# Designs tried in a protein design run: designed miniproteins, single chains, continued (5). Part 66

Each design is a single chain, and the fold is of that chain. pLDDT is the mean over its residues in the fold that is shown.

## One batch from the design tools (miniprotein)

Design m18433
Fold by ESMFold2-Fast:
Structure m18433 (fold): chain A 55 residues (1-55)
Amino acid sequence: SMEKEIAEQVRRALIGAGVPEEKAKRIGEAVEKALQGVPKEKWGPVISEVLLKEV
């Protein structure tokens, strides 16, 4: 799904930025869950909110 693809891209970007693999995986999973049923126009703000929260 597109939500899963974006979540995997976020995970890879976090790993590239030095975030530990396990934490990046948890954040990616939270992103995928958060994007379910969300219009694409709101994906940026939603992803940002997930990244700013403890996951």
Scores: mean pLDDT 82

Design m18434
Fold by ESMFold2-Fast:
Parts: C-alpha cells; structure tokens; sequence
Structure m18434 (fold): chain A 96 residues (1-96)
C-alpha cells in the first residue's frame, strides 16, 4: 500500500545518505537523511490506529533529524532517520 511504498523510498534515501557521508558530502547526506525521515513519518501517518505514544515518538525523531541538519551533524541526522524508519516498520507490522 501507500505506507509500504513510502517506507521503501525512505530506506533507499537513507542508503544514499550513508553513501554521500562516506564521500565526505556531509550537507547532502544530512539533506537525504531528513528526506528519508520525512517519508518514514508520512508512512506512519498513513496507518490507522497509531497510538499517541507512537506518534509523539515519531514527531520527536523527525524534530531530532531537523535539528541535526541545522547543526551540520550528518551522522546525527542519519541516526534519527534510521530510528524513525525502524519505528515506521514496527508500526506498519503491528497494524497490518
């Protein structure tokens, strides 16, 4: 469904972010990581019955990814995006 397609694209963008980080392209890596986090967050919003706790955790991780981008911390942006993708996978599996 739409949530699964968004999650797949988020994972692809996260892999690209890691590749750009390996090349020393920190700004591009952080931007790709934030885009991955945004798509994972959108995937969660497509799921019916998401708990308040799951939604607040997703919001916190998205804000963390934004904060790391603004601070020039590409590694932190990637970590926040990875955690949000993991949360999206758990939410999609739980509500499947």
Amino acid sequence: GKAEELLKKAKELLEKAKEELKKGKDEKAAELALEAARLAFKAILEVEGVSKEELLRAIGLLLAAIGHLLDGDAEGAIESAEELIKLAEEVLKKHA
Scores: mean pLDDT 90

Design m18435
Fold by ESMFold2-Fast:
Structure m18435 (fold): chain A 78 residues (1-78)
Amino acid sequence: SMGDSQIINVQANQIVSIRIDEDGRYSISVISGGRVDIEINGQSFSLNAGQSIIIDLQAGDIIRFYSDSNSIVQIRKL
């Protein structure tokens, strides 16, 4: 539903993938840990702990997370 949030545990040196099920505007935040590399539809960017982005996503989009350190990411539909 609108405003739902999801916590993603990004284990060091493992790719974690999620699929977006609803079109919408999303906040992606690194809550703790190291730098997290984020790939969405072939585009890449990185966030350090305490940083966030806001991005428009479509149903079926795949987000991939990677870090060399155990990290926690929160995704919220706005």
Scores: mean pLDDT 86

Design m18436
Fold by ESMFold2-Fast:
Structure m18436 (fold): chain A 65 residues (1-65)
Amino acid sequence: IKELIDEAIAAAEAGDEEKHKELIEKLKKLPEEKQKEALEYIAKYWAEKFGLPESVVEEWLAKYR
């Protein structure tokens, strides 16, 4: 699951829209529990990348509970 997320982030940063769409569709087909895990991973990744406080990450995670 982390590999799919990492590839999706890399594709988005590279501007590869087709690859990004394929990876998002794969993430959507995951079980609900795995989708939640993916959202938590993504939220933490973006928080670290943009230097956001942990409290912002917690707010994002609460939104998707």
Scores: mean pLDDT 68

Design m18437
Fold by ESMFold2-Fast:
Structure m18437 (fold): chain A 85 residues (1-85)
Amino acid sequence: AISLNNLGNVYQSQGKLDEAIEAYKKALSIAQDIDDKNGIAISLNNLGNVYQSQGKLEEAAKAYTLALNVNPNYAEAHNGLARVL
């Protein structure tokens, strides 16, 4: 899960936003299958960041909110949600 999030981060840095989304979604699916709460929160936060980069503010807000449901103290997700409202 974490290594797929790292792959997504590489795609995002290259401007390959669709490939980043697919990598993050795959990371999320694996984390959910093994009940890796930390991996779920990280993957959801990463999806929020890439949706925000695409201007998909509603999808970004939803992803950040789901990350906060898993980890209420996730500062990056709080900051992300505040930016997209």
Scores: mean pLDDT 85

Design m18438
Fold by ESMFold2-Fast:
Structure m18438 (fold): chain A 58 residues (1-58)
Amino acid sequence: MTLEDKFKRIESLPDPQARLAIQGLAAELGISYEELAKKAEKLGYKRVAKLAREMAKL
């Protein structure tokens, strides 16, 4: 499964499940929410990027 496939799946999830999936993916990749948001934005997954940026501010 590619990173793009993972972002596509998260994009289709309701907000609470999307946030949990973002948390799990950031932990799996060993990166910050900000870095995850940048990767999602480059691939066109704007909602994932927005949610990850919101989580980075916590």
Scores: mean pLDDT 84

Design m18439
Fold by ESMFold2-Fast:
Structure m18439 (fold): chain A 69 residues (1-69)
Amino acid sequence: SRAELEALAAEYEEKLKKDPNNAFAWFVLGAIYAALGRDDEAIEYYEKALELDPDFEAAARALAALRAR
């Protein structure tokens, strides 16, 4: 549900407070926000994942898909 996605987002936001250099956690947060229809925020989070890991193929693909809308 939407509430379950929001709860999962809060969990990953807490993980990122402890380790802001976790590119995978930024990517997951981006995917959650995309699933919530919050595409602008999802783009920002995917960009952060790619800033930390430029070779992160899944993040690059997800970002390209959102930018094509």
Scores: mean pLDDT 87

Design m18440
Fold by ESMFold2-Fast:
Structure m18440 (fold): chain A 62 residues (1-62)
Amino acid sequence: SVDERQRQLDEISAAASKEASKVYNELGLDITDPEEQQKAIEKATQAAQKALQQKKQELQQQ
């Protein structure tokens, strides 16, 4: 059976992926400049890291 810890990691990973995808879609659809694409990737990465930390904090506090 799946350990509680592993279930938490799955939820954190899913939340981070969802947030990154949302940010990238909002920027990526309008971006045709390679420099702006790189900025979009950086922004999506930051959003994913932030979502990961927030979700981790929420799960640990419950």
Scores: mean pLDDT 72

Design m18441
Fold by ESMFold2-Fast:
Order: structure tokens, then C-alpha cells, then sequence
Structure m18441 (fold): chain A 78 residues (1-78)
């Protein structure tokens, strides 16, 4: 599956099933570098930021990275 299409489907599913709308934050975070996204995700997790913010950051990182790199980043932060 195309990574972009999979992420779009996940964004819609989060809104429909969990009431979490991450689309605007996801699009904003796509403008950031991988390094900036990693830093923001670490800070968000450590500070207990809202789920929509954390999920948008994770989706933006997944869009820019392959699965292996994304998992390594999660291990460093979580």
C-alpha cells in the first residue's frame, strides 16, 4: 500500500472511531524536518500533550520515514 494513502485512511479512521481530528496538525507537522518532529514528539510525550498532537506528530514522522526508522524513534522517546 502507498504510505500516503495508508496515513490518510488512518487519519479518517481516528476521526470516525475515536473523535480525534489530526488532519490540520498533521499537515502543519509535515512542513517540519525529521529532527524537529523527533524533538517535538519527545517533548509532547514527556509533557503529556493531547493525543491529537502526539498522533499527528507520529503520523508525520511515519510519512517521512520507513517503518524501521519510525520504530527506532519510538523506542528512543517511549
Amino acid sequence: EDRSEAIEALIERLKELLGIDVREKFEEYLKLSVEELKKKLKEAVEKGAPLDEILALKLALRYKLDNDEFIEILDEIE
Scores: mean pLDDT 73

Design m18442
Fold by ESMFold2-Fast:
Structure m18442 (fold): chain A 55 residues (1-55)
Amino acid sequence: SKRLEAERKAIQLLNELIDQGVSDPEKMKEAAKALEDEEASKILLELIDYLESLS
C-alpha cells in the first residue's frame, strides 16, 4: 500500500540521519521536508515531533 511505502521511506531516512550523526530535531525536520514523497515527509515530521515530546 502507498501508506506502508511512505512509512518505510520515513523510517529509512530517519535511520540514515541517525547513522550520519544528525541528532538536531531542526536538521531532521529540514531533511524530512526535502522528501519528494509528501506522505513520507508528513509521517517523519510527526514522528520527530512525537520523539521531541518524550524528552
Scores: mean pLDDT 81

Design m18444
Fold by ESMFold2-Fast:
Structure m18444 (fold): chain A 75 residues (1-75)
Amino acid sequence: MIEEAEKRLAEDPEDAEAWLKLGAALYKEGRYEEAARAFAKALELDPTNIVAARELGRALEALGRRDEARAASAA
């Protein structure tokens, strides 16, 4: 849920899992561009997070940004 993720980020803005949860909540609301930014931040903080990379690709594909989605999945 957005509110829970925002609370976690207020306590620790470098919490990659909180960014991932924020992205998932935004995606569920159809806010794909904001979701992609949140997933990108999660991946920036934890480059080994395969879930963040996969979800970023999914959000970018929903926006029609297939080239960016391909790059995210390959990282």
Scores: mean pLDDT 75

Design m18445
Fold by ESMFold2-Fast:
Structure m18445 (fold): chain A 60 residues (1-60)
Amino acid sequence: METKTVTLTAEADSLEEAQRKLVGKVNALMKASDSVEVLSAETRKENGKWVVTVTVQATT
């Protein structure tokens, strides 16, 4: 069994759109993994866009 730390990032013109994109990525990873645990989450605004980053620990 392998445990990996994965960083997922999404950006969009609105926070809601960035969060929606990120949720899609997390759901895809959850379908491909036996377990997913959220280690940290960050939200920032860069050059007029919202950037949402989540670091997760995934087990296959």
Scores: mean pLDDT 81

Design m18446
Fold by ESMFold2-Fast:
Structure m18446 (fold): chain A 86 residues (1-86)
Amino acid sequence: GRELAREAVELAKEALRKAKEGDLISAIGLTIRAIGLLLDLEWQGAPEKAIEAARLSVEAGMYALRGDFERAEELLKRAERLLEEL
């Protein structure tokens, strides 16, 4: 569970980076991959903190796509804290 949640966080960080560069197509693709990892975690019955970290990562990707980089960074910091508790 933890490794997939960590991968979702890293995908969302890259999506934020791409969105800041104006590469919205890459940011969309990375966010979709993070959604896939969230679904895998839910189907596996992963720990609630792992699912929450992946969900926050997806939300961060969505905010980055809207240009709300401050909100995306806040959500990613929260997701990273949850990973440290796993």
Scores: mean pLDDT 87

Design m18447
Fold by ESMFold2-Fast:
Parts: C-alpha cells; structure tokens; sequence
Structure m18447 (fold): chain A 83 residues (1-83)
C-alpha cells in the first residue's frame, strides 16, 4: 500500500503531468497570461519536490511551449523553476 508521503508525491507528479497536458492541448487558444498561470502552479509543485524528474520534465515541456508561443515571461519563469 502507498504511504501518505508516497501518495502525496504521486498526486503532485500527476498534477504536474495534467497541467503540462492542458498547456499542450490548448496551446493554440491559450493566452500568454493563462500559460503563465500554469507555469506558476507547476513551479509551486516543483518547489515542494525539487528532485522529481517527472515534475522537471513537465516544466521543461511547458517552457518549450511558452518559447514557441512567444510567451517570454512564462518561458523565463519555467526555465528558472527547472534550474
């Protein structure tokens, strides 16, 4: 069975993957402000689990999407959170 700590990690990693998937599926209709909000949420999760490769990969994916969209503030925030 999952411990409370293992469950919390799994939930946070799942939330990160969901946020990245939302950004990818909606990238053509999403505003720069909405993309920045997704990055802010991902950065908070990353701060709680800095060693999670799953969360890091999600942030890197959203950083690339933000770069492609010209959402410079969202891209910078995501890159800073990965570093």
Amino acid sequence: SLSEEELEREVKESLALMLAAIAESSKEVMSHEELREIVERLARIAAELPDSETIRAALERVARLAEEAGADEAAALAREAVA
Scores: mean pLDDT 84

Design m18448
Fold by ESMFold2-Fast:
Structure m18448 (fold): chain A 83 residues (1-83)
Amino acid sequence: LEAEALTYAEQAIRAAKAGDIEKAIEYAEKALELAKKLPETPEVKEAIEQLEKAIEAAKKGDIEKAIEYLEKAAELLKKALKL
C-alpha cells in the first residue's frame, strides 16, 4: 500500500513526460486514493495537495505544471516512506 502510492505517482510522471495525459491523470488519481489511506504525516498531507494540484493542472492542459506537482508529490512520498 505505502510503496504503491509512490509507484503510481512515478508512473504518472512517466506517462505525462511521454505525452499520455489520460494515463497520467489515471495514475495520479490512483496515487491520490492510496496516499489518502496512509498515516496523516505532514509529508503525506503535502503529497496529497501536490497530487490534487497535478490532476487539476493536467485537466487544464498545463502539462509542465502537472509534471512539477507530480515530481514534488513523489519526493514527499519517498520521504514519508523513509526511502
Scores: mean pLDDT 84

Design m18449
Fold by ESMFold2-Fast:
Structure m18449 (fold): chain A 75 residues (1-75)
Amino acid sequence: MKDELLEKLEELREKADEEFAKIIDEAIKLIRSNKDKLTIDEMEEFFLGLYIAYEEKDLELAKERLERLKKRLEE
C-alpha cells in the first residue's frame, strides 16, 4: 500500500510542471527514507493534499504540504 502511494506520487510528478515536479520529487525522497515513520493514512492525506494543489496549480499550497511533511518527520 505505501509503495502504491509512492507510485501515485511518481505519476503526479511526471504530469506536473518543473516546479511542482521538484516539490513532489523531494516528497518522494523523504517518504522513501522514512517509510517506517509514516502511516498509510498519513501518506494518503499527504498525497491528497498534493493532488489538490496540483489540480489548482497552487505552487504555494504544494510547498506548505511539503513543509508539513518535513516537520512531521523531524518530530
Scores: mean pLDDT 80

Design m18450
Fold by ESMFold2-Fast:
Structure m18450 (fold): chain A 100 residues (1-100)
Amino acid sequence: SREEKKLLILLEVIVAGSSAFVAKRAAESGQLELARENADAAIDSARRAVELLKSLGADTSQAEKMIAQMQAARDAQDFDTFVKLVDEFGKLVRKKVKEL
């Protein structure tokens, strides 16, 4: 249902945020492979949230740009910027869900 999809979007946002936090903490401890794996998990959750939003008829253009910025931050190993981008993505997606 529409309401189940909204709940799944919010769960994907939570998963993206927690994975991004783990990525930052792993990078701070020198565990760069673990940081990358968790950044990849955050991006995958963000992509699933975007696909669910599209299925509900939402405009996802800004969210997709933010995912590209997350990918760039991951590739640069800038996990401080990565966590900030995931937080801003979560705020945008929560706003979009509220408008649906």
Scores: mean pLDDT 92

Design m18451
Fold by ESMFold2-Fast:
Structure m18451 (fold): chain A 82 residues (1-82)
Amino acid sequence: ASQEEIDVEVDIALAEIGVAVARNTAARKPLPKEVQELIDKAEEYVKKAREALQNGDLETAREYVEKAIEYLKKAFKLEKEA
């Protein structure tokens, strides 16, 4: 694997961890529907990023992981307020 492939793989793995952390936090307290929807979107984009990476499409994988991270940041911000 190239350094670029490794970098994207690491970003996807970190986003996967972020989804797991958000889900674990959600299990400890009731969350607003908006927060749940953001976590669901983040998980969707992480899956799409992984699929793109498996297909060798590094640009698409990077775009999807960037979307996933954006949704995770929004979810974490709202979770602190819930």
Scores: mean pLDDT 81

Design m18452
Fold by ESMFold2-Fast:
Structure m18452 (fold): chain A 65 residues (1-65)
Amino acid sequence: GERVLITATEDWEATRPDELSLKKGETLEAEVLEVDANGWILARLLSNGKTGRIPLSAVEVKPAP
């Protein structure tokens, strides 16, 4: 998948085990696995290999260098 930097622009608390919790200002390196039409991204975190869903409204996504 595409390698990206995900930066949380606001706090997000996961409501299900397949979602990722984020704290404002947190930056994650991830691979994009899927992006759905409802503004959610399924990503695999490079730091721990964990896969989870996050809302695009709560994050800024940039290409990784």
Scores: mean pLDDT 79

Design m18453
Fold by ESMFold2-Fast:
Formats: structure tokens, sequence, C-alpha cells
Structure m18453 (fold): chain A 67 residues (1-67)
């Protein structure tokens, strides 16, 4: 399901952020993933797309820190 996919992405980013010792980034990952899930539950397609864009930006930040 779409919710399961978002949860998996969020959990992955949380885990990666925690390995970097960046609890703030882990909290952001949870927050943004929760926003995406809420948008899905509310049939808010625009909100979902915005949240997914935020998840992608967060992934880019974490990727840069892992370099």
Amino acid sequence: SLIEEVKKIGDELVSRAQKLGREELANKAREVADKAIEAIKNDDYEGFLKAMEELQKLRDEIDALEE
C-alpha cells in the first residue's frame, strides 16, 4: 500500500539520520512521513506531493552528510 511505502521511506531515513547522530534529522523524517500519511488518509493529493518533495530533500541532506 502507499502508506506502507511512505512508512518504509520514513523509517529508512530515521535509521540513517540516527546512525549519523543527527536526531533533529530523524525527527524531521518522522514528521514529514507522518504528513504524507495524513495527506493520503485525507485524500489530499497536493499535500501528499508536497510531503514527498520534502522527504526527497531530506534524503538529499542525509546523502550529503554520509559523504
Scores: mean pLDDT 86

Design m18454
Fold by ESMFold2-Fast:
Structure m18454 (fold): chain A 101 residues (1-101)
Amino acid sequence: AELEKKKKELEKLKKEIEELIEELKKKLEELKEKGIKPEEVEELERELEELEGVIALEEGVYNSLIKKRPEEELELLEEKIKKLKEYKKELEELKKKVEAL
């Protein structure tokens, strides 16, 4: 019951993060096309690319650990959820910076 509940929470967080990244990419591309603060847009694009890279690397690590340590599935799942919540906060702060342009 608890494991299934945490799996649903993880999938929901992954979807929210993917949607937020897609929204940010769209907004940055629109600002870039309009020539709005090109240096600031380039810096924010770089920050977003770095966050995407970290999230992708940690997804790979999580998938590897689950295969090697299936007995630790709940613990690994809880740590993964915690990390994704932190990245979601970083993406929301990035969104505030984009919207301030």
Scores: mean pLDDT 86

Design m18455
Fold by ESMFold2-Fast:
Order: structure tokens, then sequence, then C-alpha cells
Structure m18455 (fold): chain A 95 residues (1-95)
């Protein structure tokens, strides 16, 4: 990884914060805002994994995929919703 352990831990926290913001945006019906926060959450989670915080990164990836599945389901994209739920379960088992 190209990141320090401290930077990886900060990335995990940033991913968690963006997941919470995405969930709140979904509850408010702001799907564009939810998608934006989910994108940020995925980027931070990938950075955390590359920085060596692999267990925490897998946990936040699982949560991000679960929220993304709900977002796609709300938009009528049942195929993407199913794919992302399967990814969430896969990452949850690896964590």
Amino acid sequence: GLMSKEEAEEAVEAARENIEKAEKALEEGDFRKAASYLTAAFLHAIAAKLGGAEKEALEVLARAYEVAAKLYESQGDEEKAKEYREKAEEYRKKA
C-alpha cells in the first residue's frame, strides 16, 4: 500500500461517515446525494484496504454495498440491487 497505517484508519472513518450520510440521504429521498456519498465511501474504503486496514475496509465495503443495493432498488434497478447485496454478503464473510 502507498498509505500509512494512520492514513488508512482515517480512510476507514471517512468511509463510515459517508455511509451514514448516504443512508440519511436515502431516507430523505435525495438519491443523487446518496449516490455521491456512496461514491466517496467506496473510494475511502478502497484507500483503507490499500493502506493495510483490510478487515475494517471489508466491513465498510459490505455496508456501502448494502446501502448501494437499497439505492438501486429505490430506482427500480433490481439487477444492480441483487448484485450489490451479493457483494455485501461476500465482503461481510471475508471481514
Scores: mean pLDDT 84

Design m18456
Fold by ESMFold2-Fast:
Structure m18456 (fold): chain A 69 residues (1-69)
Amino acid sequence: MNPEVLEAEVEASMHLMAASIAKKLGDKKLAIEHYEKAIEHLQKALELEPSPELQAQLDAVQAELDKLK
């Protein structure tokens, strides 16, 4: 795996965990901010290395963000 792709995936995963926690606590604003950061990192990973798994994850995160807005 490209180190830049791996780093972007790790950063996205950290933001997704933070967003999930914020959502459970009822902090929609914080959840939205973390989902948006996760999307940025997933998009960067996809630009470097197209992956069906990353695309599916990006689509799922986008859907979660849309539910909060």
Scores: mean pLDDT 83

Design m18457
Fold by ESMFold2-Fast:
Formats: C-alpha cells, sequence, structure tokens
Structure m18457 (fold): chain A 89 residues (1-89)
C-alpha cells in the first residue's frame, strides 16, 4: 500500500529530524555535516514514499557513508553525546 509506505516514511522523517536537531544543538561545530546527512535521509525517505526504491537505496547508502565519516571524525566526548541522543530518539 502506497499510503502505508508514505506514512511510515513520514514517521521515520520526524524521528530523524528530532535526532539531527538535537545533535546539531549539542555539537554546533558539526552542524553543516549533520544538516547534509539529514537532507540525504529526507530525500531517501521521499524517494521511498514515491516508490523509487533504487533512488532511496542510493541516497540511504550516501547518508550512511557520510554519517560513518562524521562519526569517525568526532571526539570521544562528541560520540558519547550522539549515543545519548540516539537512545532518547
Amino acid sequence: DREEIRRAAEEQKKKFEEFFKKAAEAIPKKKEELEEILELINKALEALAAGDEETAEKLAKEAEKKLKELYSSLSEEEKKILEKIAKEV
């Protein structure tokens, strides 16, 4: 059902928006990178909702790659901050 996929994508979008908003507030030095990753996630979820699974997968992989690069660039303190936010959702 196209509507079910769209609703699921909208729910996930809200959760990601909350996570990245809190992360950007907690780690201002990484705000630009966090915003870029969120943009890719939003585009992936929009593609998924539209039934474009190939585009959604490509964008999701790009977001995951950028998130891994961001995480590897973080200090131990910054990593702990993101882990706490991720647990809170």
Scores: mean pLDDT 82

Design m18458
Fold by ESMFold2-Fast:
Structure m18458 (fold): chain A 58 residues (1-58)
Amino acid sequence: SHEEETLARIERNLPAILAGSEVVRRAAIAELEKLLAQSTDPAIAARLRELLAQVRAA
């Protein structure tokens, strides 16, 4: 699905996002929050929340 493809893209790019600028991290947070708001799959929602926690901690 488009949601799974977008999530997989963010997961693959996570090291670059964490090492990136504040602008890059803010953009990633906004995209993850948007996906989380749209998600109806508990497993996808759990992965999104974990990614959000990692990006916010950086």
Scores: mean pLDDT 83

Design m18459
Fold by ESMFold2-Fast:
Structure m18459 (fold): chain A 65 residues (1-65)
Amino acid sequence: AAAAEAAREAAVEAGLQRAIDTLIERGEATKKLEERMRKTVEASRAPGDSGGVPSFAAEDDLITA
């Protein structure tokens, strides 16, 4: 009967929606983990990290003389 098919389709759709919600939740958990890892790595290196000073800058001093 068509009614049984409609009920089945609704159940499949509900299952799909659930799977999507689970994937979104997992994505959020993964994002949180990534941010945590990033922060941990940054905390380990941050105090001694000189951003924007490339190694070859020392050579520039020889050229600018």
Scores: mean pLDDT 63

Design m18460
Fold by ESMFold2-Fast:
Structure m18460 (fold): chain A 88 residues (1-88)
Amino acid sequence: MRAAERAAEAGRRAAEAAARGASRPELAAAAGALAAGAWAEAKYTGDAEAAAEDAIAAAEAALAGAGTEEARREAEEALRRAEEARRE
């Protein structure tokens, strides 16, 4: 996958983790909005750096809002993948 597409995928994983295990709906919504930003950057501009920044922000929001250990682990994995995409 291209780096921008990998970043968008990491953002999507973060949004899914937040949707399943966020302590509050507002935190899941924030992660989802940031993940949508990463996807839009990957699809419309191909800007891997911008996509990775949005994906990192989505994963950080998911991690901060994690209400379960499973959601926390999924958010940590999403953050790691977004950071990897940023370095490529």
Scores: mean pLDDT 82

Design m18461
Fold by ESMFold2-Fast:
Structure m18461 (fold): chain A 65 residues (1-65)
Amino acid sequence: GATGERLAVGLLVRELGVPEELARELVAQAKAGASIEELADRLVRETGLSREEARGGAQAIVTLS
Protein backbone atom coordinates (compact mmCIF):
# COMPACT_ATOMS: atom_id res chain seq x y z
CA GLY A 1 0.00 0.00 0.00
CA ALA A 2 0.93 3.70 0.00
CA THR A 3 2.69 3.51 3.40
CA GLY A 4 4.87 0.60 2.26
CA GLU A 5 5.70 2.43 -0.98
CA ARG A 6 6.84 5.51 0.98
CA LEU A 7 8.97 3.31 3.28
CA ALA A 8 10.59 1.62 0.26
CA VAL A 9 11.44 4.98 -1.37
CA GLY A 10 12.83 6.34 1.93
CA LEU A 11 14.94 3.22 2.53
CA LEU A 12 16.46 3.32 -1.00
CA VAL A 13 17.26 7.04 -0.71
CA ARG A 14 18.64 7.00 2.87
CA GLU A 15 20.44 3.61 3.01
CA LEU A 16 21.57 3.09 -0.61
CA GLY A 17 21.83 6.70 -1.87
CA VAL A 18 19.41 6.03 -4.73
CA PRO A 19 17.98 9.23 -6.30
CA GLU A 20 14.38 9.75 -5.12
CA GLU A 21 12.97 9.86 -8.68
CA LEU A 22 14.65 6.54 -9.57
CA ALA A 23 13.38 4.99 -6.30
CA ARG A 24 9.82 6.07 -7.17
CA GLU A 25 10.13 4.65 -10.71
CA LEU A 26 11.40 1.31 -9.32
CA VAL A 27 8.43 1.12 -6.91
CA ALA A 28 6.07 1.82 -9.85
CA GLN A 29 7.78 -0.94 -11.91
CA ALA A 30 7.42 -3.40 -9.01
CA LYS A 31 3.67 -2.59 -8.79
CA ALA A 32 3.45 -3.29 -12.56
CA GLY A 33 4.95 -6.76 -11.97
CA ALA A 34 8.70 -6.26 -12.46
CA SER A 35 10.80 -9.05 -10.92
CA ILE A 36 13.47 -8.61 -8.23
CA GLU A 37 16.12 -9.39 -10.87
CA GLU A 38 14.76 -6.72 -13.27
CA LEU A 39 14.75 -4.11 -10.48
CA ALA A 40 18.26 -5.14 -9.32
CA ASP A 41 19.64 -4.94 -12.90
CA ARG A 42 18.26 -1.41 -13.28
CA LEU A 43 19.77 -0.35 -9.91
CA VAL A 44 23.22 -1.64 -10.97
CA ARG A 45 22.98 0.06 -14.38
CA GLU A 46 21.79 3.46 -13.12
CA THR A 47 23.52 3.80 -9.69
CA GLY A 48 26.65 1.59 -9.77
CA LEU A 49 25.56 -0.35 -6.65
CA SER A 50 26.95 -3.88 -6.33
CA ARG A 51 24.67 -6.74 -7.41
CA GLU A 52 24.31 -7.75 -3.74
CA GLU A 53 23.25 -4.22 -2.64
CA ALA A 54 20.95 -3.85 -5.67
CA ARG A 55 19.26 -7.21 -4.97
CA GLY A 56 18.75 -6.12 -1.34
CA GLY A 57 17.15 -2.87 -2.50
CA ALA A 58 14.95 -4.72 -5.01
CA GLN A 59 13.84 -7.20 -2.33
CA ALA A 60 12.92 -4.30 0.01
CA ILE A 61 10.80 -2.69 -2.75
CA VAL A 62 8.90 -5.95 -3.41
CA THR A 63 8.44 -6.70 0.32
CA LEU A 64 7.24 -3.18 1.29
CA SER A 65 5.14 -2.29 -1.81
Scores: mean pLDDT 84

Design m18462
Fold by ESMFold2-Fast:
Structure m18462 (fold): chain A 77 residues (1-77)
Amino acid sequence: MEELEEELRRRIDELVSKAREAIKNGDVQKAVEIIQELYRLAKEARELGLTDVAREIQKAALDLGVELNKKVIEKQK
């Protein structure tokens, strides 16, 4: 179970890095797809009882969503 958490954290770090690169490069579709995958992983981690990992994933997805909105939606309420 501990090994599963470490593998998930490594995978999340890779996805976060890819999402940030997509945002930087203006690849909105790819960034959205990765953010959605992170939300799905957060749900799966929560269902497995990996609450700390789930919170880390959800926070990363939220932060990426803010970065994406800031870049592609210059004026939104």
Scores: mean pLDDT 78

Design m18463
Fold by ESMFold2-Fast:
Structure m18463 (fold): chain A 58 residues (1-58)
Amino acid sequence: SAAEAEQKALAEEINREVAAAKNLDEEAAIAQRHAPRLAELAARLGSANVRGGNPFKA
C-alpha cells in the first residue's frame, strides 16, 4: 500500500540522515523530528488506533 511504501521510504531517509550525523545529539534530533510522521504512518498501517503515545511499550 501507499502507507507501507511511505514508511519504508521514511525509514531509509532517516537512516541516511543518521549516517551523516556527526554525534548522538544530532542523531537524536533527527529521530525526534521524524517521530510524529512515523507515528502517523503506524496508525494508518496498524490494526490499532494509535494516537502518538508509546505504541510499543508504554
Scores: mean pLDDT 70

Design m18464
Fold by ESMFold2-Fast:
Structure m18464 (fold): chain A 68 residues (1-68)
Amino acid sequence: SEEEEQAVLDRIRALLEEARNETDPKKAIDLVRQAGALALKANLSPEARKQVLRELSEVIDEVEKKID
C-alpha cells in the first residue's frame, strides 16, 4: 500500500539523517547499513527504489568523508 511504502521511506530517511548527523564514523556506518537493509526488505515501487538508492549513495559519500 502507499501508506506502507511511505512509512518505510520515512524510516529509511530518518536513519539516513541520523547517519549524516552522527560524529562517530562507526555508528554512522551502522545507521547507513540499517537503512540499506530496510530498503532491501521493503516492497518498494521502482521509483521509490531509485530515490532511496540515490539518497543512500549521497549519505555514504558524506560518511566516507569523516573517515581517515
Scores: mean pLDDT 83

Design m18466
Fold by ESMFold2-Fast:
Structure m18466 (fold): chain A 70 residues (1-70)
Amino acid sequence: ADEALEAAIRELAEKAEEAIAAGDYASARAYLEEMLATAAANPAATPEHLAALRGNIEALERKEAAEKAA
């Protein structure tokens, strides 16, 4: 169960990285949000892991905003 959940999160992470590489920040954000939701549903998830995922979403949003402002 845990291994399957980790595999699902890894797959979403790969899709997010591909979207970022393609400049598709909207899709990347959607994948990162799905990762956070999936991780948050796991009672074994630590607050640190959830904070890291939230930080990745915030970093992506700041990068997108900075590029739009430039």
Scores: mean pLDDT 77

Design m18467
Fold by ESMFold2-Fast:
Structure m18467 (fold): chain A 74 residues (1-74)
Amino acid sequence: SMEERRELQDRIEEGELSIKELQDIYNKLYAQITSEEDKQSVEDLVAEAKAKGFSERDVLSIAIAKLLELLEKG
């Protein structure tokens, strides 16, 4: 739900989630994406963030935020 999405985004922004928890969330949300175009959008964002030298935590946080946006739009 939109409320659950806001709660999750707040927890990510505050740094309350471990890297393992972020990985588990990312994998679960990524598996729910049905559009190949949306999957490529997330992969491009991850590649761009890695190229800029972001940490694994920052890359996962950015990717999860994008996945949540895509799932709400679908």
Scores: mean pLDDT 78

Design m18468
Fold by ESMFold2-Fast:
Structure m18468 (fold): chain A 65 residues (1-65)
Amino acid sequence: SAAEDRAALAAAANRASLYISNKDLKGLQEEIARIRELALASDDPEIKQTAERVAAIFEQQLARL
């Protein structure tokens, strides 16, 4: 459901932020992959767009680590 997808995206984004704080490159890469998979699996265009934007932001942060 869209509510479950939103909760999953929020949880993934929170974990990704923690990996950035801890400088855990591998953890961040795995979480970006999960966010990308959520974007592919979601039928909600708002969730899809938000997940893609969030993944892109974390990819830029990953490149600076």
Scores: mean pLDDT 86

Design m18469
Fold by ESMFold2-Fast:
Structure m18469 (fold): chain A 70 residues (1-70)
Amino acid sequence: NAAAQARAAAEQRAGDIGTEKMKELVKLWEENKDLSPEERALKLAEHFGVDVAAMAAHIETVDGTKPVVK
């Protein structure tokens, strides 16, 4: 099942983001305070090369607030 394998690979990459990338995520989230939470989530997803939903989940874990994406 190619779709399930692609999802597992994406989750593995997101799970393997590590402490260093989590620190970078927090820093970039704070640095982009002038953007809406949605715009920040999109920018970070593009920066780290992950899906927006996965990025929103990581941000929720770190910041306690899940960005709403349209």
Scores: mean pLDDT 64

